# Designs tried in a protein design run: designed miniproteins, single chains, continued (3). Part 84

Each design is a single chain, and the fold is of that chain. pLDDT is the mean over its residues in the fold that is shown.

## One batch from the design tools (miniprotein)

Design m10928
Fold by ESMFold2-Fast:
Structure m10928 (fold): chain A 92 residues (1-92)
Amino acid sequence: NIFKEPSEEVKKLAEEAIKLAREASRYMDQGDYEKAAELYVEAIRKAEEASTLARKENDINGEVLAGIALIHVAVLLATASPEFLEAVRKRL
């Protein structure tokens, strides 16, 4: 709904997902693929929780925000090393 901002809980989950994805990228750049994968999997879970909650609450702006968090997480994988991808796979 265009006239309603996302719920605070949905916003918090989406923001946490984006923050975790950024931290994962930082560890990946440092070659710490295990720590990067751990944070990345948590980012995916937070983004999915945000999406699920927004859908349950019929919060369209929250759904958009959760979608942005999921895209942010997905784009980070586009340049990922094989080692990082394998570490992520083992945790899913």
Scores: mean pLDDT 80

Design m10929
Fold by ESMFold2-Fast:
Structure m10929 (fold): chain A 66 residues (1-66)
Amino acid sequence: SVPSLEDHLLRWAEELFGRLPTTEEEIDEAVEKLKDYLINEVGMSEESANEFAEDVREALRKRLGL
């Protein structure tokens, strides 16, 4: 993973969700909300939205030591 991408994903997630998640369950909830946003509001394909959301999940888990 690229460190600058990780930082960008974390900042974007904080802006979108209003705070960083702190548990595995909160990360799962945040990622599902992100997928819904990308599909329903941005018009992204399910495959692309899933890939992007999983990148955010990985960045969040890595940063939080999960």
Scores: mean pLDDT 73

Design m10930
Fold by ESMFold2-Fast:
Structure m10930 (fold): chain A 70 residues (1-70)
Amino acid sequence: MEKERIREEALEAGVKAALDAYNAGKSKQEAVTIGAMTAARKALEGGLSLDEANEVALETQKRVKELLDS
């Protein structure tokens, strides 16, 4: 349960950071990168492995791209 909660919090933080960056005038590519980096950092800080943090970063990239393409 703890790992899943950390993944959810990291993903949420990454998506928020990406949308905030995009709304502040960053490009779609920059927003996606900012979101992925934020999610990975949060996941690692929460105690997830490097592989798990990478998975969360990839999920964040996918979600942000879908949101910005809507």
Scores: mean pLDDT 84

Design m10931
Fold by ESMFold2-Fast:
Structure m10931 (fold): chain A 59 residues (1-59)
Amino acid sequence: SMSLEQKILDSIERYLRQLGFSDAQIQKALAEAKNSSVAQQVGRVLRLIGDILDKQLAA
């Protein structure tokens, strides 16, 4: 649902900010997620979080 979709996006934005991701990275993630169904949005964001964490941990 739209309310569930917005709740998921808001929760992800908050979580990514807590992890120290830049606003640019967060907005890119949310923009990609918004162009998909709720299930695809969740999947895309989880994969993006994995990619961003890999970049932070690969130093």
Scores: mean pLDDT 70

Design m10932
Fold by ESMFold2-Fast:
Structure m10932 (fold): chain A 83 residues (1-83)
Amino acid sequence: NRDQADQLRDQSIQLIGSGNGQQGIQLGIQSYDLVISIDPNNSTAYNNLGSYYQSLGQNQQAQRYYQQSLSLDPNNEESRGNL
């Protein structure tokens, strides 16, 4: 459900902004996992998943998401810069 993904995304932003970064990152991952289950070609969602996993120190997982983002949109400069 896209509405559920949007709600989780908004909660993620609130938690990160209030200093609850770890919980916010986890909700962000859940939100974008839901987004890619609805739209598996969403390059931005893969890039954001990469950023969240990198923030958790999971660099190998982050790199896989950045590569997926670039495979869908080669002009995604943010994903390219993070590889």
Scores: mean pLDDT 76

Design m10933
Fold by ESMFold2-Fast:
Structure m10933 (fold): chain A 78 residues (1-78)
Amino acid sequence: MEEIAERARRAAEEAERYRKLMEEAKKKGDAVSFSAYGIRAIGAGTDGWLAGRKGRELGDEEAVRYGEEAVRAAGGTG
């Protein structure tokens, strides 16, 4: 099983990556790419949130922190 903190960290990195791609698409006026990257950022944020929640239940503070970062990078999963 992947360590919960590792899963949350990957989710945070992926959410940040897609957020940066959204900013580039916005700069170019590319609404299609902006929307596509936005959906992927939300997906990564959700995965990070779930991993962070599980980390909280297990007392893994590192997983909680990375999960919060993933949600913030995604602009609030919802």
Scores: mean pLDDT 79

Design m10934
Fold by ESMFold2-Fast:
Structure m10934 (fold): chain A 98 residues (1-98)
Amino acid sequence: SGGEREIALLETAARLLEEDPSLSQEELAERVSEATGEPKATVRRLLSEIEHLARLRLRVERGLPVDAPVPREELVRQMVELLRHHIELLRKGQELAA
């Protein structure tokens, strides 16, 4: 199902970021695409959305301006947290739809 494919993509992204926090968005998108068989454009879109939300959340939590630089290590931790949260919501949605 579409939800199962999205969960696999998000789980792969979270795992790869935890294994190598230094991966660029492009490198992460390539590796996730290769591992899941999902189109790179689809992977890039989802990862860009997660990164945008992670940056926004960190800036809001820390009272930083919208364009303030975010430390890479903190950004990666927040991205992994958001990926895991998204996976949990998708799994709960599937259980409710079943």
Scores: mean pLDDT 83

Design m10935
Fold by ESMFold2-Fast:
Structure m10935 (fold): chain A 94 residues (1-94)
Amino acid sequence: MEEKVEKLIEEIREKGEASNTPEAAEEAVELIKKAYEELKKAKYTAADIVELLRAGDLEGAARKAAVLRLGLLIEDPSFTDADLAALVEAEEAR
């Protein structure tokens, strides 16, 4: 499950860096949805992101946080970047 999510995140990054068309943007959104569904199946939470931060895996934490935030925005538009940033920043300060 972890390896499948990492592969999807890498594909999202590649699409994002090369995306200058609406079609590529739609592909990126679809990959985000797939990665988010895999994290939901694993019951992945903000606490799991904090564990990655404590382990020193800042890149892995940032990637998974981005997928959770974007997936939550697609599913619940009331969740904001400020909410996610505040949570991550507060845990890093510990």
Scores: mean pLDDT 65

Design m10936
Fold by ESMFold2-Fast:
Structure m10936 (fold): chain A 95 residues (1-95)
Amino acid sequence: MKLQEEIKKLLKEILELIENTPEEELKKKIKEIAKKEGSVWENEEELEKTIEEGLKQVKEYLEKQLKAVEAGEGGTEEHLENAKKLLEEAKEIIE
């Protein structure tokens, strides 16, 4: 019960962080990380398109997970640890 409430709070915090960050700024930060990690891209336009599709998929995934937790699904310790990790990673990207 408390575990599901904590997961829900973390997922909402991640979504709020993404929603409150301008899309152009978020794309720029992710692009910089991708380049530092040695990701190979044929051109800048291909990289930007991949980031846009990835961001859309991440938002859809987070919204789906939030609905699942609210419906009483996905309230496990693993879901809590994954939500904590995602929030930490999101803060590292956005901060």
Scores: mean pLDDT 72

Design m10937
Fold by ESMFold2-Fast:
Structure m10937 (fold): chain A 78 residues (1-78)
Amino acid sequence: SVDALVAALAARLRELGLSDEEVERIAALLRYLATQSPEFIEAFRDQLLEERARLDPSSPHAQALGLVVEALDELLAL
């Protein structure tokens, strides 16, 4: 379910050290994306992958983007 995906992503983002406010904004974004077409979600995911490709893979920013991409892949599989 979308709620289970949001809860799992939120927990992993908190483990990376994101604030509750940042986690809630990302959760709201995931819920919004869940209302959009698969094509819109895929385009958004591809944009995040391009952003991540420009970062050091070991950086917290790259790790957070990777977790969001994983959540979007799970959303597309629902």
Scores: mean pLDDT 86

Design m10938
Fold by ESMFold2-Fast:
Structure m10938 (fold): chain A 74 residues (1-74)
Amino acid sequence: SMSQRRQTTMNIIQNAIDNNDYDTFTRILQALADQSVDPQRSQQLTQQAIDYFRQGDNQRAFQYAQQVIDLAVQ
């Protein structure tokens, strides 16, 4: 169940990146940060993910997004 939620959320984030869907990417990560075991750290990671996505560094954006997901889906 946790592995399934993590995979589903990662897939949604990857699709947002692939479609340059900044709004969906930001909205989902902000919602996950709010649910996080460490909301302040997750907000920092979310901002880094957004900054990398804006720079066109999709690999780093996904990497930081994964960390936000992991903190919310533990």
Scores: mean pLDDT 87

Design m10939
Fold by ESMFold2-Fast:
Formats: sequence, structure tokens, C-alpha cells
Structure m10939 (fold): chain A 85 residues (1-85)
Amino acid sequence: SVDDILNNVINLLKRFGFVPSDEEVEDMRRLLERARGSPSQKRQIALNYGYILFLRRQSKLFPSSKSINDENIEDLRREIEELNS
């Protein structure tokens, strides 16, 4: 289910020191509900989105990293689009 995938991905992100906000969790839920494909593909979409959220936070903490983080975010967004095709 979407809830099982969401809980698994959030727990993984927390293990690596990233705690998404309730708003970010809701955004991930909506993304997963719109997603197509297998449970494995949906899990990868959630992981990629979690990494986007992490990189956005890193750009706020370390503005000098923004350019490379924005490039990586664009690559992750394209991967999410491909997983939904």
C-alpha cells in the first residue's frame, strides 16, 4: 500500500539523519498516490523525492552548494518522471 511504502521510506530517511516535516510527508503521499507502476518503482519515487528534500535543506545550510544541488535535484526529478512513464 501507499502507507507501507511511505512508512518504509520515512524510516529509512530518519536512519540517515533526515526527518521530513508533516507537510513534506503529505507531499510525498500525494506523489505516491499519483504514481504509476510497481511497488518497487513507487518506493524509488519516494526515495528520490526524499533526497530532493534533503538537497533543498542542504542548499539553505550551505548556499555555496546550491548550484550542484539544483543540478542533482533536476536529475532526480527526471528519474521520477521516467519511473511514472
Scores: mean pLDDT 84

Design m10940
Fold by ESMFold2-Fast:
Structure m10940 (fold): chain A 79 residues (1-79)
Amino acid sequence: SEKALLEAAKKALEKLIRENPELAAELLEQAADYLASQGPQFQEAADLFRQASKAAREGDTEKAAELGKKGLELAAKAL
């Protein structure tokens, strides 16, 4: 079930970045701030979400999706 939830989250994020990159960038920054507040084990995931947010704002939606999905994987491993 955890693997299925992670796969669903990755698909949802990729779709959001494609359909509304501005909203995706904003939510990725909020998620990064939240993860950073939860402990040092989430720092790498938070950094990836900040990089994904920047890529989305710059119009690089493919890079944003790749970085965002990696951030989700690392956040799940840190739980």
Scores: mean pLDDT 88

Design m10941
Fold by ESMFold2-Fast:
Structure m10941 (fold): chain A 59 residues (1-59)
Amino acid sequence: AVSPELLEKLQMAASVIISSQEGEVDLGAVLKQLKSMFPQASEATILNAVRHQLEINEA
């Protein structure tokens, strides 16, 4: 289980990293960075945070 605080920090980091990318987002690089920053988070949790942030960025 991921703590709410960890999930919030993960989502914020994903937002910053994705927003810093101009043009095409390199999902592999984003996932690798987030795994390094949040080793306690599962790959599925990181992927869900990235997906959610990409959906928000379209709005």
Scores: mean pLDDT 74

Design m10942
Fold by ESMFold2-Fast:
Structure m10942 (fold): chain A 86 residues (1-86)
Amino acid sequence: VREVAERLEALLREGLTLEGEAAEAASEELLALAVEAARELGEEAAIRAVVEAVVPVALELGASREEAEAGARAAAEAAVARARAE
């Protein structure tokens, strides 16, 4: 879980510095990693990893903790839904 959260945070930070096709590729890598985490570790562990990765970055960008947690949870739920569909 910690390793997945650290990798998700690193990819998110890298993606925020990119534009165009590179930013699109980074976003797809983030989603793919979150989907694999949901399949391998379970939905609750994947949600925790995404929240742990996204909240620090969102706070650095000026979001409140409540906004950061809500956004992170929504992103995690999207990854879980994709994992369930595949």
Scores: mean pLDDT 75

Design m10943
Fold by ESMFold2-Fast:
Structure m10943 (fold): chain A 91 residues (1-91)
Amino acid sequence: SFEEKLKQLEEEIKKAREEAEKLLSEYDKEKLEFELELQILLEKLRLYGEEELLREISERYAEAKKKGPEEEERMKKEIKEELERKLKELE
């Protein structure tokens, strides 16, 4: 079921996070935490069938990457916040 797939994904990400935390500096841990949280949100959005929003996010991210690393990092943060809001409405 959808709920079972979602729980499995969350458990897999949790385990990956715990293992990585043992090997990284505090700065690297914070960066990994951010990337893992973003990945979880993107996978949840896929499970909810929000294909149009995923396409729009992909396009926005691609444009930000063309502008350089600072813009890419800014866009990732904006996307994470947008996904958190959207998923709260769907959950």
Scores: mean pLDDT 77

Design m10944
Fold by ESMFold2-Fast:
Structure m10944 (fold): chain A 82 residues (1-82)
Amino acid sequence: SAEERHRALMIEAQLGLMQIALSLNVEVTDATKEALFELVADDPEVKELMEKFLEAHENKDIEKMNELIEEIRELLEKRLAS
């Protein structure tokens, strides 16, 4: 439970930082993107949403990134509630 909560916080923090970085025209490294995939590697549903988020980031689609962050948050909250 503590491990799951910590992982959820790390995922949300990284997604928020990537969104802020894009809005400020700050580059995000491939290593940061790889680290995000590692955080979600054991959850196929979260991984699929993360792949869509990274695609939205590559396309600089801030609106789509916002939608995906909310979907990921809701899914993580469901995981933590179980």
Scores: mean pLDDT 76

Design m10945
Fold by ESMFold2-Fast:
Structure m10945 (fold): chain A 88 residues (1-88)
Amino acid sequence: MEEEKKKLLELADENIETVLKNLAPQLKENVGLSDEDIEKIMKFVQEKLDEIRKKLEEAKSPEEMKKIMLEEFQKLVEELVEKIYEIQ
């Protein structure tokens, strides 16, 4: 159980890193946001990802972690779309 939990945390960290690395260029090039608006969105995403990461670390089982990942990442995508819409 603990080894599987650590493996899922490592996977979450890799996914967080990938999202953050790819998001800012896409917002600039594909959406056409200003650098200031990109910084606002990136800060929002970072704060949400930090909250998700903390929930995953506090989770008591691999099943709970998978549930958190599915629900919280879905919610993050929805909130991100809303945030972009508000800025535009």
Scores: mean pLDDT 78

Design m10946
Fold by ESMFold2-Fast:
Structure m10946 (fold): chain A 91 residues (1-91)
Amino acid sequence: SSMLRNEMEERIKKIIDIARDADEVINQIGKIGTEELYQKLRDESRKLALDFVKTMQQARKMSKKDMLNMLKNTEKRFTDFLNKVKKIKDE
């Protein structure tokens, strides 16, 4: 289904955009925070990105519904992380 493919592509793009926003906030924290805090947040960001890459590799073996649900769960995890780093910056 072309509609399901378009939804998956839009969700992938959204996840990438959220990841870039999180990296920008982490970079801002790195200018004013401790090196330890900066490295911890960078490591969490890298782990999240690696988990996403592994999930996308497994997606080729998934049904389209399972892939869409996986992308929704991944978007939530990235959004939760972005909200976490924004709160840290605002403290």
Scores: mean pLDDT 85

Design m10947
Fold by ESMFold2-Fast:
Structure m10947 (fold): chain A 72 residues (1-72)
Amino acid sequence: EELEKLIEGLWDEDPAVRLQAASRLIKLYKEHPEEVKKALKEAIENDPDENVRKGIISLLNLHNPELLKEVK
């Protein structure tokens, strides 16, 4: 399943993979709102790399600023 693989990608060893997973999950928000919201909130709160956390917030602000309000 695409959603499941992308949620797993948020915890990948490679920070570039984590950012790609977050970007793709944002696009799936309308199809899977609860799962996407939860996954992105957990990533923003728990990702060890500050630049990845800032990157996810920037992607949310660019593509879905209303979702950003729900996850911060």
Scores: mean pLDDT 85

Design m10948
Fold by ESMFold2-Fast:
Structure m10948 (fold): chain A 86 residues (1-86)
Amino acid sequence: KEEEEKEEAKKILLEYLEQGDYSPIEKFIEVLKEVGKKEEDKEVSEKILKMSKEVEEYLKQGNYEKTSEKGAEAGLYVQKVIEEKE
């Protein structure tokens, strides 16, 4: 189920990038940075910020496959963190 969600999210992100619509990915990277900075759990914060940097770096390199892959992974991770209360 989770693997299917990751693959679907990756496909959606890749379609936006292939169409030249970078705005959703750029906004998503900024959201990841904000969530990571505000996260009280040090390990979770560090992981989110690392994922944010990886997505941003691949996007700058024009590696859209890796951008979509890492973006999907980051999105699903953050979703789980938000859903799981303290």
Scores: mean pLDDT 79

Design m10949
Fold by ESMFold2-Fast:
Structure m10949 (fold): chain A 86 residues (1-86)
Amino acid sequence: SVEVTLEPIQYDAASGTWTSRKETSDSSALLVLRWSSPEQPVLATKVAKPGDKRLELTVTTPLQSLTATGIAVKDGEIVAEVTSTS
């Protein structure tokens, strides 16, 4: 089965920057990372290059309640999804 790692969100108060990192167990799965908040359901999204198992996405925002979701897609289907919260 395909898995996405659950990793904690990192925050840099000096820059107002949140960083999320996700890794998939399967390099044949496409990895997607999405930032969201209650105020903005789609804040930022990044798609990995095919074959990449790791993805990092940063957002700069004064919002405090943030969610980072890692999604693994294989053959057009979501096969794994993991969510980290700030």
Scores: mean pLDDT 83

Design m10950
Fold by ESMFold2-Fast:
Structure m10950 (fold): chain A 94 residues (1-94)
Amino acid sequence: MREKLEEEKRRVEERIAALPEDSPERGRALADLGALLYQLGRYEEAAEYLERAIEILGEDAPAGTYGVLAQALRALGQLEKAEEYEKLAREKLA
């Protein structure tokens, strides 16, 4: 279902373009974009956008954002860093 993911990605990109660079709303939109990029198999780009989202959101970054970042890092062979973010995701849900 790659076509639906590409359409969702386009909608998120439009939302991002309308938001101030360091706003929490932009941080959340970047996390959405990173998750869509992960689903599209674009792991390096997914990791980049998810890291930017975490930087903007700080303590307010949702557990799911850490989880998707960990999966992208696993796909890139960065296993140790992936395990650290998996732990952070679990701790955030506790």
Scores: mean pLDDT 83

Design m10951
Fold by ESMFold2-Fast:
Structure m10951 (fold): chain A 92 residues (1-92)
Amino acid sequence: SAAIEAEAARLVAEARELAERALEAADDPAKRAELLRRASELYTRALILTGLARGVSREELEARLRETVARDSEVASPEEAAAARAGVEAAL
């Protein structure tokens, strides 16, 4: 539905803003980690909303999102990997 697509777009936009703010918080590791975690949570919520709207099951979405964050964590810094995993689990 248009309402679900609009909400997903809003969550993606907010997640991107938080990720950009995390880049600016290089002098505050705790703030940076929290911003990255929140960005990951909002982005994951957007993916769940979009997936459910397209008829993908909750179980399949959870499996795909956990697989994606595990794979992406292999090329991320430990801080980014931990924040991304925490955000995904908070959204699931």
Scores: mean pLDDT 84

Design m10952
Fold by ESMFold2-Fast:
Structure m10952 (fold): chain A 59 residues (1-59)
Amino acid sequence: MRELSEKEKKEGNEIIVEKNAEELTDKGYESVKEQIETEDDKENREILEKLLEKYEELK
């Protein structure tokens, strides 16, 4: 693609999420879970949810 599409931005975010999920501790997992409950931004919430899902897959 000539320009960054929604898919390219999403793929970039997924790589960051995967890396962060691998480094996430049990304490970090609980903090992210609580953050999702208070997050009003749909985009931020989606990223946090993906981080939790990836962490659960890796554990």
Scores: mean pLDDT 67

Design m10953
Fold by ESMFold2-Fast:
Structure m10953 (fold): chain A 95 residues (1-95)
Amino acid sequence: MKVSLKSPEVQKFLDEIEKNLDKMSLEELQNNLYILLNLLNPEKANENLKEALSIKDKEELKKKILELIKEIRASDKEIDGMLLLSILNDDASTV
């Protein structure tokens, strides 16, 4: 079943990222950027990983994350529910 990117589950995830953004390490910021890129373009997972890992500045990562959160919140795009759970579970598996 398809889930809207405007769903409460996605919004809760975005809110948690924004709340903790200033407390995150470089690696945590890179991981969250990767997850957000995958929510918008799951077909580009390898490209998204390369993009996220290429940014080594915390302030640039925070700015990019906030821009992507805004884009996701404005998006009418839907994602497959199983794919969404897979993307979110990858973060849970590393924490």
Scores: mean pLDDT 78

Design m10954
Fold by ESMFold2-Fast:
Structure m10954 (fold): chain A 100 residues (1-100)
Amino acid sequence: SVYNIIQLSVAALEGLEDNLDNPLHLEEIERSAHALKGSSAFLGLDELLEKATQLEGVLGTVRDSGTLTEEQKQEITSLIKEIIEIFEKEKEKIKQLAES
């Protein structure tokens, strides 16, 4: 089930960067980043954990300030892309760790 949490959370991030002015997209990104952070920590996935932690942190700053800057939009977009890329690269390893 931990593999499913990671897979579904990564899948949920796809395309959300296309409209970051939609507050429902920001809520889903924060929810997915939080789930990825916990699951990555549990499996010892240091690179995914780092990127998920950074993404959750940016969303937290946006929530606390009530402002979404162009720099934050670029950072969120970059982090989503990096998370997807890491998952595709490490997918077989993640599956093996979750099934062991």
Scores: mean pLDDT 88

Design m10955
Fold by ESMFold2-Fast:
Structure m10955 (fold): chain A 77 residues (1-77)
Amino acid sequence: SSRAEELLRKAREAAEAGDAETAIRLAQEAVREGAPLEEVKEVLDLAYRRGSAAAFDAIVAMGEALERGDAEAAAKA
């Protein structure tokens, strides 16, 4: 949906700015709106590379859910 695309774009912008917490929250919202899990994983990888340690546990949990294709778990990680 266009909402999922908008949320992914905003999540990527937050990740690029180093705001991993906002990036993860927006990426989780994008998953709930039907965003492709592969695109969500790319945003998560970017958040990991540029983000803070405070978001690490959420990034790991979301990444594991994405790896097994579990959109529900990824959205609530």
Scores: mean pLDDT 79

Design m10956
Fold by ESMFold2-Fast:
Structure m10956 (fold): chain A 97 residues (1-97)
Amino acid sequence: MDAVAVVTVELPPISEEEFQKLADEIEQKMKELAEREKGVKKILPLSGYRDPKTGRVTLTAAIVGEQASTEKVAQELAEWASKIPGATVSTEVLRPA
């Protein structure tokens, strides 16, 4: 059954340049992990928001495909992102009824 796995990464205040570099690193890692899983059908573009007043960042990655494959990619991405200093990472799996 098809699912959408969502990984949300929240970061302490960082510069705009650091935000852009980190977003690129997360996109690269997501693509690398998805290439290993044939059940992944689509990767949605990384959604990122940096608060210009606080410098806080929220990044959201979404992977679409077979449930086990999307869950595996999301878990591996979350484990990798958890190694970023100060990062808070959460995962959610959405299944169409």
Scores: mean pLDDT 80

Design m10957
Fold by ESMFold2-Fast:
Structure m10957 (fold): chain A 80 residues (1-80)
Amino acid sequence: MEPLSVEEARELAKKALEELQKMIDDNVPLEEFRKKAVEIIKKLQDYALKAEDAGNEEAFRILYEAGKKIQELYDEVLKK
């Protein structure tokens, strides 16, 4: 697998956040939202671990911060 670049990490993080936000905006059923949010978080974690293993700390940070933001959005949806 080619090493994940910082730019690729940014694009992946952006797409993950946009996907989650679209689900919120589209008012998808809570069960579907939970399932998809978990899948997105797991994907970001897998890529973050690969970036860390490769020594790309900036890519890891970008993916980690995106995961935190997704968790914040997830919590906000659950409060409503």
Scores: mean pLDDT 79

Design m10958
Fold by ESMFold2-Fast:
Structure m10958 (fold): chain A 79 residues (1-79)
Amino acid sequence: MAEEIKEELIAAGIPEEIAEQVAKLAEEAVKKAKGDPEKALAIFGELAREALEKTPVEKKIQFGDAAALAKIILYEHLK
């Protein structure tokens, strides 16, 4: 899952470092949710928000775009 999300983000033009970070957050959210799709999306939103707060200002827009796209990809994988 993390590798698949990472590859899709890179294909969309997200830098590898940001794509890897966001994909790891998505994988963590799925593990914490214990297979509940709705809970996984909610946890991912929380983790992404916390990570965005720690992201340098010059990278915040790109990280935000990556997180939004990753949420869509995660939703498709959890159907």
Scores: mean pLDDT 81

Design m10959
Fold by ESMFold2-Fast:
Structure m10959 (fold): chain A 82 residues (1-82)
Amino acid sequence: MTPLEKEALRYILEAGRALSDGDYEKAVEFAEKAVELARQAGNLKLESMAYRVLATAYKAMGDEEKAAELQSRADELDAQYR
């Protein structure tokens, strides 16, 4: 695993913790950083995971439209990396 992939995974885990704590603003911040790092690393699996966390955070905040868009993006990435 590259340094960028490790950092992306760290942010995904931190976003997950923020979701568990009910801190949806921090969850969005960490998940967005994870998306950027996963893209730089070219790791579609990590990018998909980051989008799923981001979608969950927006859904929890009541933004159903944005959550649906992010979930669709994660599903597209999952289809591509097999």
Scores: mean pLDDT 85

Design m10960
Fold by ESMFold2-Fast:
Structure m10960 (fold): chain A 78 residues (1-78)
Amino acid sequence: SAREVLREAIREQAEREGAPQEELERALEELENLDVPEEALEIAAEAIRLLREEPDRQAALDRSDEKYREKGEEIEAA
C-alpha cells in the first residue's frame, strides 16, 4: 500500500541519517495517525518511488541549486 512505501522510506531515511530509534518510532507513529485521503498518500508514495528509482535526479537538483548560487556570485563579481 501507499503507507507501506512511506513507512519503508522513513526507515531508510532514518538509517541513512543515523536517527535515534525514538525518532524513527515517532515518525512511524505519526504516519499511522496521519488523517489524509489515500489519494494524497498514493501521490507521495509515487514521488518517493520515482526518487528512489532515479537517485541521480536528487543529485541533479542539488547540483542545479549549487550552480545557480555560483552564477549569482559571478554576476555580482562582474
Scores: mean pLDDT 67

Design m10961
Fold by ESMFold2-Fast:
Structure m10961 (fold): chain A 63 residues (1-63)
Amino acid sequence: MTEDQLRAALRAQGVADETIDRYLAAWRENRLFPAEVLEALKRIMAPQAAAGRAAAREIAAAR
């Protein structure tokens, strides 16, 4: 995942620019995240992923 993709994903979920900048600072310094930060990132992205999964389930007639 690139910095641009991460910034776009976080902004799409309404995350504040200051919080995004803190995550990007970690990205620039380190390419991997500690487990705690990874869980937080997944949680931030989960609402949009859940919405997409709900639409996919409707289209696929629920699997």
Scores: mean pLDDT 59

Design m10962
Fold by ESMFold2-Fast:
Parts: C-alpha cells; sequence; structure tokens
Structure m10962 (fold): chain A 73 residues (1-73)
C-alpha cells in the first residue's frame, strides 16, 4: 500500500509532466494528455485508503485548480 508521502511524490511528478505537456500541446494533444494523466492518477489512488486519498487530493487540489485556470483563461 502506498504511503501518503510516496503517493504525493508520484502525483506531483505526474502533475509536473502534465503541465510540461499542456504548455506545448494542441487541443487534441491536451485532451489525450489529460486522459492519460487521469488514468495514471487513478492507478496511484487505487493503492491507497479513502482517507489517504482525501489527504493527497487536498494537497494537490490547489495545483489542479491553478492549471484549470491557466487552461480556461
Amino acid sequence: MLSVEEALAQVQALLDQFEAQAKTATPEQFLAAARQFQQQLDAIMSQMSDEDKAVVMARVLPRLEALAREVTA
């Protein structure tokens, strides 16, 4: 089972990769990258308890919201 710290490190690495891809992507490439990111995020989260998932999501939510604002602005 993943610890919160291990999951946070993996999710932050995925966010860094997704942000880098999103900056240079066409709309179609962005949608594909977003789907891939969601699948990888789900795979990480499936190895955690519901309580630990909530902690990890709370810690990464500000980055996700900032990314969403950049894409919609």
Scores: mean pLDDT 77

